# Ledger of designs, part 38: designed miniproteins, single chains

Each design is a single chain, and the fold is of that chain. pLDDT is the mean over its residues in the fold that is shown.

## One batch from the design tools (miniprotein)

Design m1382
Fold by ESMFold2-Fast:
Structure m1382 (fold): chain A 70 residues (1-70)
Amino acid sequence: MEIDEEEVKIAFAEIYLAIGKLDEKRGNYESAIESYKKAIDLAREAGDSPEAQALIKTAEENIKKLKEKL
C-alpha cells in the first residue's frame, strides 16, 4: 500500500495555505505570500482535481489582496 502522491501534495498545499493565513494575521504579508505561492505550486503538481483548483484560486485571491497592502 503506497501513499497517493496527489493526496500528499494536496495535504501539503493545505498546510502552506494555513501557514499563509497565520502569517497574514500576524501582519507578515511577504511571508504569507511566499506560503500561498508554495500552496499553489503543490496544488498544481497534485493534478487537475476540483480540490486542487479551489486551493489555487483561494491562494491566488489571498496573494492579490496582500499585494494591495504592501
Scores: mean pLDDT 82

Design m1383
Fold by ESMFold2-Fast:
Structure m1383 (fold): chain A 78 residues (1-78)
Amino acid sequence: MEEKVEEAKKLLEKGIQYRKNGDYEKAGEWFEKAAELAKDADPQLAVRAYNLAAVAYEMSGDKEKAEELRQKALELAS
């Protein structure tokens, strides 16, 4: 379980780098991958990652994907 959480954190760092470069679509992809990897081992981290991915996709213009990811975050937070 620890290995998945550490990998998810690395994917979050990768997403943050793409976001800093203004590449919101790729940032969203990496945040989403981090959330999927973390969701069983660290649901709180996964909720955060899904919300970061949702914001990134919204910034890239993909509003449907952003809404989908916000719903995934809500499901884990409940």
Scores: mean pLDDT 85

Design m1384
Fold by ESMFold2-Fast:
Structure m1384 (fold): chain A 55 residues (1-55)
Amino acid sequence: MEALREAAKTLIELSDKGYPGKEAIEAALEVARKLGAVDMTPEDIIEEARKLRKE
């Protein structure tokens, strides 16, 4: 839960700074992995980011 939220925040921040989607999602997955969420998928992070942005 915490790992998913932190990964989604990373995705949002990098996307807003103009990083390509592939690089942004790879960085977000690394954040999740460092927090112990080894089974998290890119789709999980993207969905959480949409919820956080209301977009």
Scores: mean pLDDT 78

Design m1385
Fold by ESMFold2-Fast:
Structure m1385 (fold): chain A 85 residues (1-85)
Amino acid sequence: SYLQQLLELLRELIGLTTDPEVKEKLERLLKKAEEALKKGDYSSALQLLTRAFRLALLESHEKHVIDEEQLGELVRKFESLVVQM
């Protein structure tokens, strides 16, 4: 499933996040996305995953809490998977 691959990308992003506050926010969004997917709510799962990547981009720009090159690679993988859905 493309959504399962997007969940794995978010888990990888969380592992690369060094700021504890940002990491906790991303982990909360991951948990909500996993619960939405478990309920078959694919639309909510995708929206939650999109919010998580947008949060990471915003926080990376403002706080440098994620390596820009690694974040860019994960964002490209996310966009590629969304286009295939």
Scores: mean pLDDT 81

Design m1386
Fold by ESMFold2-Fast:
Structure m1386 (fold): chain A 56 residues (1-56)
Amino acid sequence: SAEEAAREAEIERTIANIKAAAEKYGLSKETVDELIKLVKEGKFEEAEKKLLRAIL
């Protein structure tokens, strides 16, 4: 469905952003794994806020 496709696209985009930030800012594997877990659990805002805090 269009709704399922949109959700999958949001998950994929968010994970790509996390991986790009991890490479750029040298985030630990543990932090990256936790962020990806939050995204897969549908906690997009929580994952993004945690990512921003990790790179500050």
Scores: mean pLDDT 81

Design m1387
Fold by ESMFold2-Fast:
Structure m1387 (fold): chain A 61 residues (1-61)
Amino acid sequence: PQEQRDKQQLAAVKAANSALEGNYEEAAKWLSQLTPEQQQAVLEAIRAIDPENAEKVEKAL
């Protein structure tokens, strides 16, 4: 349903914002609500901006 997609998109946005703010634990929490494919896509987006930031988020998962 559309509601599930909207929820996943919101989680992805919150994960990215938390990671960029240096809140890796919060970012990991939001990422854990996504499918493995969506988690990978968000992590790749973060890695394109800051590879070190992406690694810290992955470690918090």
Scores: mean pLDDT 78

Design m1388
Fold by ESMFold2-Fast:
Structure m1388 (fold): chain A 67 residues (1-67)
Amino acid sequence: SREEDLRLGEGIAEAAIYGAEAAAEAGGDAEAAAERAIEAIKETYGHKLSPEGLELAIEGARKGAAV
């Protein structure tokens, strides 16, 4: 269902944000950290998420790396 896909996407986005923030805090390149998180999401969940859920997860990873 859309609700289930969105919930899954939100959970993945939250995990990606956490990962990107941790990498940035370690003095890493925030943009590079976001790119790695996005790659991991696409490889692991790209086939399991709806296009909307995947887009949400990618956007979340970028926002996490930017803050």
Scores: mean pLDDT 69

Design m1389
Fold by ESMFold2-Fast:
Structure m1389 (fold): chain A 65 residues (1-65)
Amino acid sequence: SKAEEQLRNGAEAAARGESAAGAAGAHDMRKHGLISPEQGERAIAAARAGDAAGAAETLREAADA
């Protein structure tokens, strides 16, 4: 689905260390209901803390659900 593809693309961006873009993407995905509020908050917090791997993992888990 397009939602799953967007989540996977967001995970790839976060994994590349684009933390500001990763945080913005996670916020947008959360607002559009593509991930749960809890998953969105975890991804945003990880990205803002500079934890690109943690942000990417949270988004990948959401895509696989």
Scores: mean pLDDT 67

Design m1390
Fold by ESMFold2-Fast:
Structure m1390 (fold): chain A 61 residues (1-61)
Amino acid sequence: MGKKYIALEDYKGGPNELSVKKGDELEVLDDSRIGKIKAKNLKTGEEGWVPKDKIVPVELL
C-alpha cells in the first residue's frame, strides 16, 4: 500500500537522503528500516531516505 506522509518541518537531506519542505506530501517507497522511510517527494519528484520524526502519516491527520 502506498502510504502518504506530510513533512512536519524543513529537512535538508545528505547524500541519498530526501530534502523536504514543511507541508510537502511524500509517498512511501520503502519502510523496512527503523527510524527512517525511503519516500518520493510528490512536489519535487525527488526520492530518498527521510527521518520518521520529520514526517507524519496523512491517515493520522
Scores: mean pLDDT 78

Design m1391
Fold by ESMFold2-Fast:
Structure m1391 (fold): chain A 71 residues (1-71)
Amino acid sequence: IKEAAEKAKELAKEAAKLAVEKGEDHPEAVKLNEEAMKLIEEVTKKYGEEAGKYVLEAALKGAEEGVAEAL
C-alpha cells in the first residue's frame, strides 16, 4: 500500500507539472492523472476504502508539490 501511495504521488506530481508547463489538456498530463486514479481504484478494491483514501491523499499531495515546483 505504501508503494502504491508513493507511485500515485509521483504520477500526480508529474501530471501537475506538465499541466502547469504545457497546459491542463496536454495528453501526457491526462494519462498520468488517469494512471494515478486507476491505482487508487485498485487499492480500494484490494485493501478497502481507508487504503484507497490513503493513496488518494498521497496523489493530492503530489499534485500540490508539482504545481508549486512548476510555478
Scores: mean pLDDT 78

Design m1392
Fold by ESMFold2-Fast:
Structure m1392 (fold): chain A 63 residues (1-63)
Amino acid sequence: TAAELLELMEKGAKAYQEKNYEEAVKYFERALELAKEIGQSEQVLEDIEQALKKAKEELRKAK
C-alpha cells in the first residue's frame, strides 16, 4: 500500500541520515519492489531508484 511505501522510504531516509547505509539500501530496495508491485508512477520509481543509488554509492565508498 501507499502507507507501507511511505513507511519504507521514511525508514530508509532515517538509516541514511544515521549513516547506516546497509539498512538504507535494504529499505529502499523494499520500497522500490513495493512501488513496482502497486503500480506507482515512473517519477516515484525514479525518486526511489535515485535514493537507492546514493545509498549504494555511500556503502561502496566504505569498502
Scores: mean pLDDT 83

Design m1393
Fold by ESMFold2-Fast:
Structure m1393 (fold): chain A 63 residues (1-63)
Amino acid sequence: MEAAQAAEDATAARLLAAGLSERTVRIYLLHEFRGLSHAEIAAMFGVSVATVSRWVARARAAL
């Protein structure tokens, strides 16, 4: 539990330092650490599945 939170926090810090928005960082963390599908995230943020997929890909490329 604590190790997963530390990894999540470290990933968030790296993405923010790379100049990504807090929204893009949250979406990536929800997908990678919480296991949410692109469809579930799209519904939460009121965007398309394709938009979520692109934001996740951008965050992954920044690491």
Scores: mean pLDDT 79

Design m1394
Fold by ESMFold2-Fast:
Structure m1394 (fold): chain A 60 residues (1-60)
Amino acid sequence: DERVKKLAEKLGISEEQAKALIKIYEAEKEGNPIGKLLLEETAELLGLDVEEVKKLLESL
């Protein structure tokens, strides 16, 4: 997926990690109530700024 590669390059993470973030974000967008917590925790585990991750996911 082009979105996966773009996100991985912008955040400096692996394509597998980028794919996980995108899947979590899509689940949140579809109304999964735990998706927000999973997104924030995953970004922190990867050493990323949560707000920057959210902005990049919104721009994809």
Scores: mean pLDDT 78

Design m1395
Fold by ESMFold2-Fast:
Structure m1395 (fold): chain A 104 residues (1-104)
Amino acid sequence: MATVTVTLPATVAEGGTATATATASGATEDGSVLHLGLAATRADGTSTMLGVASANVAKGGTATATASGVVPAGAVTVGAGGTLLGPDGAAEASASASAAVVAG
């Protein structure tokens, strides 16, 4: 069974760097790709993409992707989402994590 884990700290500082790591394991198909997105969200619900990463995953294999970005002024949360997509574009596994933005 394919698995994705996403790691993000519980809090990140405004104006600091947020870093998320996604790990995929047990890909069911060759040609699978792990996609990681990192975004900040403001109180008005608008989002800014901070970083993206991807990694190729062999069938039954493991891969890690890391994305980083500077947390913009006015952000209230940072979210990270990882999805393992098979060669047909179907999701094999996904996970997400979130952090609260605190004063820097």
Scores: mean pLDDT 86

Design m1396
Fold by ESMFold2-Fast:
Structure m1396 (fold): chain A 75 residues (1-75)
Amino acid sequence: EEKAIETIQKIADALAGVELTPEQRKAVLRAVKAVLDGNYDEAIEILEKARDSVKDNPAQREALEKAIEVLKEAK
C-alpha cells in the first residue's frame, strides 16, 4: 500500500540518527506492522506507550513524538 510505505519511510526519517533502546526498537517494529495492517490507531498507541517510557533522553522522546505525529497526519 502506497500510504503505508510512505508513512513507514517518514517514521524512519523521524527516528534517523537517534539511538533507541531494544524495547523502543521492538515497539517501532510492532508499530510498523500495525501500519502495514492498516491499523494506524494501534501504531499510535504503541509509540505513545514507548514515548511515555522515556525517562531522561530528550532525543529519544522527540524522535518518538515526531513518529507519532507522522502517524496522526497519515490517519
Scores: mean pLDDT 84

Design m1397
Fold by ESMFold2-Fast:
Structure m1397 (fold): chain A 83 residues (1-83)
Amino acid sequence: GSDGDALTRAIMYATGWYGASLEQIAQALGERFGVDPERVLELLRRMRRGELSPQETARELSRLAGVSPQEIAGAIVEYGRRL
């Protein structure tokens, strides 16, 4: 879905273009949204392994952080740009 596609693109830009790790993305989201970075990292790793779809991952991150999937994707892109 659109939310999963946005999340996938954001992660690809942060990791592929700016060299961010999933651990760094999880830490940044944890700090920004006041959530446990280990829980964020688990969801991102499960998505990378194909255990969760990008759409399911976007929904779970949205629920965990209490913000829209678009806000999460934007935060990941912003973090990458600051590296």
Scores: mean pLDDT 88

Design m1398
Fold by ESMFold2-Fast:
Structure m1398 (fold): chain A 81 residues (1-81)
Amino acid sequence: SEVEELVKKAKELLKKGDYKEAFETALKAAMLVMKQLPSSQIPRAIGVILRGIGLALDGDYKEAAKLLIEFTEEALKELEK
């Protein structure tokens, strides 16, 4: 899926030290997976995405990317259950 491809790309960018691009890629993945979540989980998803954006605004792109990757992987697992 597009979300899984974006998560893979974000992880590869993290390994290369391209933290800003990793964050931008992970944010796209998080937003796409959020569109697939039940409405009851949307407020929580928005909260995590906003936290990731906050970390990026503080210049902590590495931590922001990690947070959004973890959120997206968890969301994908929830959709499989």
Scores: mean pLDDT 87

Design m1399
Fold by ESMFold2-Fast:
Structure m1399 (fold): chain A 88 residues (1-88)
Amino acid sequence: AGERAIALAREAARLMLEAAREYARGLEGDEAALAKARELGERALELAKEALELAASDPETLEEVLAILREAQAEAGAIVEPALAAAE
């Protein structure tokens, strides 16, 4: 259970970062990138939910899953925030 939850969290993190990069491209006028960002974001959310559900009964695994997801959210924000500022 723990190994699977962590693996799903890492996959969700990877997709979250890909979604952030595509969203940043979309803000530059690439409409196809905006559509891809939404698709990747939805997939990331589904995997994150599964990871959290699997980790729910194990506090140590839950803390590790949350740490992975929080770090990915911070990195995604760092990718998107400069693009949002540039878009004004």
Scores: mean pLDDT 84

Design m1400
Fold by ESMFold2-Fast:
Structure m1400 (fold): chain A 65 residues (1-65)
Amino acid sequence: MEEQIERDINAALAEIYLVLGKEAFEKGDYEEAIKWFSKAVELAKGTDIEPEAEKALNEAREKLK
């Protein structure tokens, strides 16, 4: 039960960090976006949001190249 609750909380937090990262990305703050997306990826491990978080992180990293 606690493991399930932790997973649900981590998924919700990952969504919040994804939103913060997308906001920074849209404003051109790619370095800030990478920080938020990195946190989202870490929390999204084992959740349905993991692929979206990883894609967002990679796209933000490409903008700095």
Scores: mean pLDDT 79

Design m1401
Fold by ESMFold2-Fast:
Structure m1401 (fold): chain A 105 residues (1-105)
Amino acid sequence: SPRERALRALAAARDTLVALLARAIERGDEELVALYQEALLGLGALEDALRAATTREEILAVLEQAVALLRELAERTRALGDEEGAAALEAEAARLEALIAELRA
């Protein structure tokens, strides 16, 4: 279903964020740790909104918010010097955009 595909895509983005958070903790980068913790809370709220979504339009709106969140996060991650983390987040945003295009077709 569209909702199940969207939930799997958000779960993949969350897994990427959890891995980036673990790396930031290992590096002692307190600013990246705080940023990734904030982002995980934001993704959690979007996952809850997605579970409550009943229409394709509502699912698409949540996915578009997730793309915006991941892109803003990638820019902030890059500004803090983590180019690899920023690239991983941009890849997750691109995957969500591809899913949005498929669900709109």
Scores: mean pLDDT 91

Design m1402
Fold by ESMFold2-Fast:
Structure m1402 (fold): chain A 87 residues (1-87)
Amino acid sequence: SSDKEKAKEALEYAKKALEYAKKGDLEKAIEYLKKAIDLVLELDLSNPLVLEALSHLIQAIYYAEKGDIEKAIEYAELAIKYIEKYL
C-alpha cells in the first residue's frame, strides 16, 4: 500500500487506542497503539511529522503500561495530531 494508505490505517488504529484508553481498557489501547506503531515504522522516518507521531505513540504505550490513563490519552492525542498533519 502507499505511504498515505499506511498513515490512514495507523490513524484509525491510534483513534481506536484512544477510545479504549478513555474507557479504561488499557490492554486494548496498548494492542491498537502497537498496530499503529508497526504501520508508522513502515513510513519515512526522516520526515519530522512521522518521527513525532512515532515518538508520541511510544510514549502513549509507556504510560498505558504504567496504568497512567491521563498521560496515555495525552500522548495518543498528540500522535493522532501528527499523523493527521502528515496526511
Scores: mean pLDDT 90

Design m1403
Fold by ESMFold2-Fast:
Structure m1403 (fold): chain A 80 residues (1-80)
Amino acid sequence: ILELLDELIKEIKERLPGTLIGDQVVATLSIAKFRVERAPTEKEAKQIALNALRGALLLAESQGDKKTAELLREAIKKIE
């Protein structure tokens, strides 16, 4: 989960440098990564990651950012 979140953050930073949506998604996922590192169980880590990814997905979809939404859907599928 941590490696997946780290790679996703890197990919979004590379694809969307200096964009508001990119910055908001990166912030959301970075906070989730910090919480995942402190989760007492893998089950809780997975739930934290999924909640953050779903929140970021709703944000990307509401802004019409189809490319970011697809990246987030792929990440959700890999964790589920």
Scores: mean pLDDT 78

Design m1404
Fold by ESMFold2-Fast:
Structure m1404 (fold): chain A 73 residues (1-73)
Amino acid sequence: MMTLEEAVEILEEGIKKDPKDSRAWRALAYAYEALGKHEEAKEAFEKAKKSVPMKPDERVDRAGMLAYVALNT
Protein backbone atom coordinates (compact mmCIF):
# COMPACT_ATOMS: atom_id res chain seq x y z
CA MET A 1 0.00 0.00 0.00
CA MET A 2 1.33 3.42 -0.96
CA THR A 3 1.76 5.94 1.89
CA LEU A 4 1.19 9.70 1.55
CA GLU A 5 4.95 10.22 1.96
CA GLU A 6 5.63 7.80 -0.93
CA ALA A 7 2.95 9.57 -2.99
CA VAL A 8 4.70 12.92 -2.45
CA GLU A 9 8.03 11.39 -3.55
CA ILE A 10 6.49 9.90 -6.72
CA LEU A 11 4.77 13.21 -7.55
CA GLU A 12 7.99 15.18 -6.98
CA GLU A 13 9.79 12.76 -9.36
CA GLY A 14 7.05 13.28 -11.94
CA ILE A 15 7.38 17.06 -11.64
CA LYS A 16 11.18 16.82 -12.04
CA LYS A 17 10.63 14.90 -15.31
CA ASP A 18 7.90 17.30 -16.48
CA PRO A 19 7.47 20.55 -14.50
CA LYS A 20 4.47 21.44 -16.72
CA ASP A 21 2.36 18.40 -15.72
CA SER A 22 -0.78 19.97 -14.21
CA ARG A 23 -2.06 16.57 -13.00
CA ALA A 24 1.10 15.96 -10.97
CA TRP A 25 0.90 19.45 -9.43
CA ARG A 26 -2.80 18.97 -8.55
CA ALA A 27 -2.11 15.55 -7.02
CA LEU A 28 0.79 17.02 -5.01
CA ALA A 29 -1.58 19.75 -3.76
CA TYR A 30 -4.02 17.07 -2.54
CA ALA A 31 -1.16 15.23 -0.80
CA TYR A 32 0.02 18.40 0.95
CA GLU A 33 -3.56 19.22 2.00
CA ALA A 34 -3.96 15.70 3.45
CA LEU A 35 -0.69 16.19 5.36
CA GLY A 36 -1.97 19.52 6.76
CA LYS A 37 0.47 21.60 4.70
CA HIS A 38 -2.11 24.12 3.48
CA GLU A 39 0.34 26.76 2.22
CA GLU A 40 2.31 24.22 0.15
CA ALA A 41 -1.00 22.84 -1.18
CA LYS A 42 -2.05 26.36 -2.27
CA GLU A 43 1.27 26.87 -4.08
CA ALA A 44 0.94 23.50 -5.85
CA PHE A 45 -2.61 24.40 -7.01
CA GLU A 46 -1.25 27.69 -8.37
CA LYS A 47 1.44 25.76 -10.28
CA ALA A 48 -1.22 23.39 -11.66
CA LYS A 49 -3.19 26.37 -13.04
CA LYS A 50 -0.12 27.52 -15.01
CA SER A 51 0.61 24.02 -16.40
CA VAL A 52 -0.92 21.72 -19.03
CA PRO A 53 -2.40 18.20 -18.76
CA MET A 54 0.08 15.49 -19.75
CA LYS A 55 -0.40 11.89 -20.86
CA PRO A 56 -1.25 9.37 -18.10
CA ASP A 57 1.55 8.15 -15.85
CA GLU A 58 0.50 5.12 -13.78
CA ARG A 59 2.64 5.98 -10.74
CA VAL A 60 1.49 9.62 -10.74
CA ASP A 61 -2.16 8.60 -11.20
CA ARG A 62 -1.98 6.12 -8.30
CA ALA A 63 -0.24 8.67 -6.05
CA GLY A 64 -2.88 11.28 -6.90
CA MET A 65 -5.74 8.87 -6.20
CA LEU A 66 -4.28 7.99 -2.79
CA ALA A 67 -3.84 11.68 -1.91
CA TYR A 68 -7.41 12.48 -2.99
CA VAL A 69 -8.86 9.57 -0.96
CA ALA A 70 -6.82 10.54 2.13
CA LEU A 71 -8.05 14.16 1.88
CA ASN A 72 -11.70 13.01 1.57
CA THR A 73 -11.65 10.42 4.36
Scores: mean pLDDT 71

Design m1405
Fold by ESMFold2-Fast:
Structure m1405 (fold): chain A 85 residues (1-85)
Amino acid sequence: AVAAYKEAIELDPNNAKAWNNLAIALDLLNRNDEAEEAYKQAIELHPNFAMAHLNYASLLHQQNRHAEAAEEREIAEKLPNELPP
C-alpha cells in the first residue's frame, strides 16, 4: 500500500527499494507523475538498480514516451543484477 511505503521512506529516505515499491504502487493507481518521481528517486539513490530502470521504462512506454523508455531499458540491460542493500 502507498501509505506503508511512504512510512518506510519517512523512516529511511535513502531506501531505494522503498522508493521503487512506492512507484510501483502509485503506477498501479494511475498516479503516473508521482510514480515517475518515485522511480527517479530510487535511481538517484542507487543508479545500478536495474529493476527500477526497467519499471520506469514500462511507465514511460505506457505514456507513449518510447524514446525515453528505450534509453532506460538500454541502461538496465548493461547493468549488473545488483540490488540496493
Scores: mean pLDDT 83

Design m1406
Fold by ESMFold2-Fast:
Structure m1406 (fold): chain A 64 residues (1-64)
Amino acid sequence: MRRELVAKVVGLKIRAIGAEIEGDEEGLKESAEELERLAEEARKAGDEELAEEARRWAEEIRER
């Protein structure tokens, strides 16, 4: 359900922020990979807006 996907995306964003503060490169990479996976799930569910948001956040993490 959409709420479940939104909660997962938000949780991963929080996890990524924590990893960035701690200098945890592996945690950042894992968070980006999970966000990209959730973006594909959101796209398959027809939630294009959530899919774009998750993908954009994953790319932002990778650029760091």
Scores: mean pLDDT 78

Design m1407
Fold by ESMFold2-Fast:
Structure m1407 (fold): chain A 56 residues (1-56)
Amino acid sequence: SLVEEILSIKDPKEKAEAIVQLSRTMDFEKIKNAQEALKLADLPEELKEEVRRQIP
């Protein structure tokens, strides 16, 4: 699963960037995957807020 691949990224900043890049593809399914990854990811709260602002 693409979501599982993103969640396996150990660096929080790289994980956040991968979620944002996935959401920028303008593909509904990829946007859903980005939203799901954001919900499941262990990220600092301020980084989560930054990523959430970039997802449509």
Scores: mean pLDDT 78

Design m1408
Fold by ESMFold2-Fast:
Structure m1408 (fold): chain A 114 residues (1-114)
Amino acid sequence: SAENHQAIINIAKRLLELGEERNLPQSVLDLLREASKESASNDERIDLIAQAMRQLSDEEQEEARERIVEEVEKLSSPQQAYIAALFYEEAVRRQDPLMLELADEILEVLREKS
């Protein structure tokens, strides 16, 4: 849906802001700028975000996860469930434990809203 599409774009933009504040490598900033474009599919956008996050240090990954969770907390329960599912699918596809942890954190937000 258009609402889910915009929510994921907002996540990418929030991460780009963090990247600029922290002066992250150009390769990370380029991935986040690409993820911020309306032309990408939701799956492609999540893959770009995941690629960017994998290039971060453990401390930068923690701050990035916090910013993603803050953006997701603003969303409806169906949107939170959809975004968690996308991060989970990315985690399975790429065997990425960071994306699995992020999906679990989003599901905890969904649980607390109930």
Scores: mean pLDDT 85

Design m1409
Fold by ESMFold2-Fast:
Structure m1409 (fold): chain A 66 residues (1-66)
Amino acid sequence: SKIEELKKKIEELEKELERKQKELERAIAEKGEAHPEVLDLSVEILKLAVEISVLRRELEKLLEEE
């Protein structure tokens, strides 16, 4: 099912986002907020958040009509 595939993909990406957020917290603590690695992780987190939002919108289109 497309619905089940989307739910699984969203769950996988949300777990990746959680892992990246923990990496970001550690990088900030060890290297400081302005470090290039912190900025790179922040960009990756934003990209993941956008992808999750797109997939959630696709799921909403399949489950409910507004």
Scores: mean pLDDT 84

Design m1410
Fold by ESMFold2-Fast:
Structure m1410 (fold): chain A 71 residues (1-71)
Amino acid sequence: NEEAIKLLEEAIEAIKQGDLDKAIELLREAYEKSKNPVAKMLIKAAISAVERGDAKMAIFYLKLAIETLKK
C-alpha cells in the first residue's frame, strides 16, 4: 500500500505542474499496485478527470484514494 500511496502523491504533484501524461502513467501504475477496489474506482475516476482537464476533481478523487489506502 505504501508504494501505491507514493505513486498517487507523485501523480497529484504532476497534475499540479500540468504534466498530465506523467500523471496518467503514475495513476495507471497505482491502479495496478492497489488491492483495494474502492481505491481502484477512485483512481479510475481521477484518470477520467485528468483526461477531461478537470484538475480539481482529479486531485479530490486522489486524496480520497490515499485516505482509503491508509485504512
Scores: mean pLDDT 86

Design m1411
Fold by ESMFold2-Fast:
Structure m1411 (fold): chain A 62 residues (1-62)
Amino acid sequence: MNIDKFIEELKKKYGISDDKIEEVKKLATSPLAQRARFVMDPEERERLEKEIYEEIKKKLLS
């Protein structure tokens, strides 16, 4: 699943502001995305992406 697409879907469903999305995107994508980029195992990558999506959702909905 694409992180950008996931954020767009959350924005649509919950009416989240663009400013809040940009802040969370900046916070979550740098260290977490870096971690995911170095995972060569597709199963581990999918688990990491799921964790990233849950953290993004938590931040956006909190």
Scores: mean pLDDT 64

Design m1412
Fold by ESMFold2-Fast:
Structure m1412 (fold): chain A 66 residues (1-66)
Amino acid sequence: SMDPSYEELREEAEKLVEKARKSKEEAEPAIKKLEEYLELAKRAGGQKLIDFLEKALEEAKRLKEE
């Protein structure tokens, strides 16, 4: 199996944030999964993806606190 590409990780992160926006129950799972994706992005060394995932993670945390 192929490792997730930049576009795949970005798309999955966007889907997680969208799910959290629709349901508060999805916020905590989204936070955990986004933290996993952020670790993958750090291993890849892609600063644009890291920045995107950090912003997605902050948004998911805000949705949980709403």
Scores: mean pLDDT 78

Design m1413
Fold by ESMFold2-Fast:
Structure m1413 (fold): chain A 75 residues (1-75)
Amino acid sequence: SSEEEELRKELRELEKEVKELIPAARKNPEAWEHLLKASEHISEAREALEAGDLEKAREHIEKAKKHIEKAKEAI
């Protein structure tokens, strides 16, 4: 479905963004904590997508986005 394709694309983009933030976040404990929480939600979203639970995947993607933004604000 287009929804599943969109969520898979968002998930890949979030995974890339987390990876790119690692060097900067390691220098700031607050940013690092948020990045770890974002990574956890990304993992939960991936598992939900594999299970076909698009609603749960969406919820975890949104939580990951919020933590990525908080990590950026802390840097």
Scores: mean pLDDT 89

Design m1414
Fold by ESMFold2-Fast:
Structure m1414 (fold): chain A 70 residues (1-70)
Amino acid sequence: MMTEAEKKLLQEVRKLIETSRLPEEVKKELREELKEAEELLKSDDVRTRVGARLRMIGIQQDIELLESQL
């Protein structure tokens, strides 16, 4: 079961991808990465869910970095 903080992070990252100025090709790749992280968040293993949260934070940082170059 996802925590409320994990659900909020997932929602924020999804919104960031959709509202970003990145090319559609890059957005498709980020959506697939987020989908993989979302599946990991459904795990009962805390370590797996921590890994998923770190991946989502990585996606946020990648979007911010890439947009800074537009």
Scores: mean pLDDT 81

Design m1415
Fold by ESMFold2-Fast:
Structure m1415 (fold): chain A 115 residues (1-115)
Amino acid sequence: SELEERGKRALSLTGAAFYYALLALDYAKEGNDEKAAEYLREAARYLREALRLVRESSDLPASTLEAIIGTAEATIAVLRETLRVASEEVRPYAEEAIRYAEELLRAARAALEKA
C-alpha cells in the first residue's frame, strides 16, 4: 500500500543516516575532518528527509514507527560519540545531524502515540 511504501522509505532513510553516522565517527576518530563532515552532512540530509516523511504521513504502521524510533536512538548515540571525538571544525555538522535525529525521534514518538 501507499502507507507501507512511505513507511519503508522513512525507515530506509533513517537506516542510511545511521550508516553515514557510523562512517562519520570512523573518519572523525582518524582525524579525517573532510570526510567526517561530508558523511555528517549526508546523515543530516537523510534524517531531514525521514523527518519530512514522518511528519507528512498520518497513520504509519506502529511497527515501522517503533523501528524508526530505535534506529533514531542508535543514530543519536553514534552522533553524540562523534561530537565527543570530533575536531572543532567538524562539531557543527555533528550538532546539526543530532538536531534532525532528535526531531525525527520526537515526531516518530508523537505519531506512535496517535496510532
Scores: mean pLDDT 90

Design m1416
Fold by ESMFold2-Fast:
Structure m1416 (fold): chain A 73 residues (1-73)
Amino acid sequence: SPLEQEIVKLEIKLLFFKIAREATELLIERMKKNNADQSVIDALEKAKEEIEKEIEELEKKLEELKKELELKK
């Protein structure tokens, strides 16, 4: 089913973005421990916020596609 393939592709994409978020969080924590400039920390926090927004949109799209798949049973 094309719908099932789209769901799997979105789940893989979501996993990669979640990995990117965790990697960014670890980098922020490391930069804070190393007393990095606040501007560097702020830039990383902003990058993390953009990743989190993308995750939220992907999760909403995935939920809608899964509901659509259940209706076709």
Scores: mean pLDDT 86

Design m1417
Fold by ESMFold2-Fast:
Structure m1417 (fold): chain A 94 residues (1-94)
Amino acid sequence: MIEELTDEEKELLLEAIEKMKEAIEEAKSKEEALEKVQEILDEALSQVKSLEAEILISMAMMALAIAKSTEAPFEEIKEFLIRVFDLLEEEIKK
């Protein structure tokens, strides 16, 4: 098992994060935003091989699960998810 992120996985995850941020900003409803984020995460998970990449995707999936279970307004859900994705992006850049 490859434990650390490869350069290709770093680029893939950073691209996935950008796509998720765009999907959230462009979505007209909470349901649309969450569905698109799920699709991007499922695709990213299918393409990664390192344990570190799987952990980072699992963190994003946990944030998505919290977003799905909360009754907060869509704007608050957007702010929460964008902040989580910003933190993941900074972790990937290390």
Scores: mean pLDDT 83

Design m1418
Fold by ESMFold2-Fast:
Structure m1418 (fold): chain A 74 residues (1-74)
Amino acid sequence: SDDAEIDRVLDLVYRTFRERYPQLPDEVLEEIRAKARAEIDALKAANPDMPVHELIAHTAEIARRLLEEALAKL
C-alpha cells in the first residue's frame, strides 16, 4: 500500500537523520517524522490519484525541509 511505502521511506530517513545529526534530540527527530507524515497525509487527501513514486519523492523533500528548519533553530 502507499502508506507502507511512505512509512518505509520515513523509517529510512529517520534512521539516517539520527546517525548524521546526533546533536538533535530524539524528540526533535520524532517531531520531524510526525510532521512529515501529517503533511504527506494532507497531500494524499488532496491528490488521491497521485502515484506512489511521486508520494515518496514528496515525503523525502518534506522531511529534508523539516530537518533544515530544526537545524536552523539549534
Scores: mean pLDDT 83

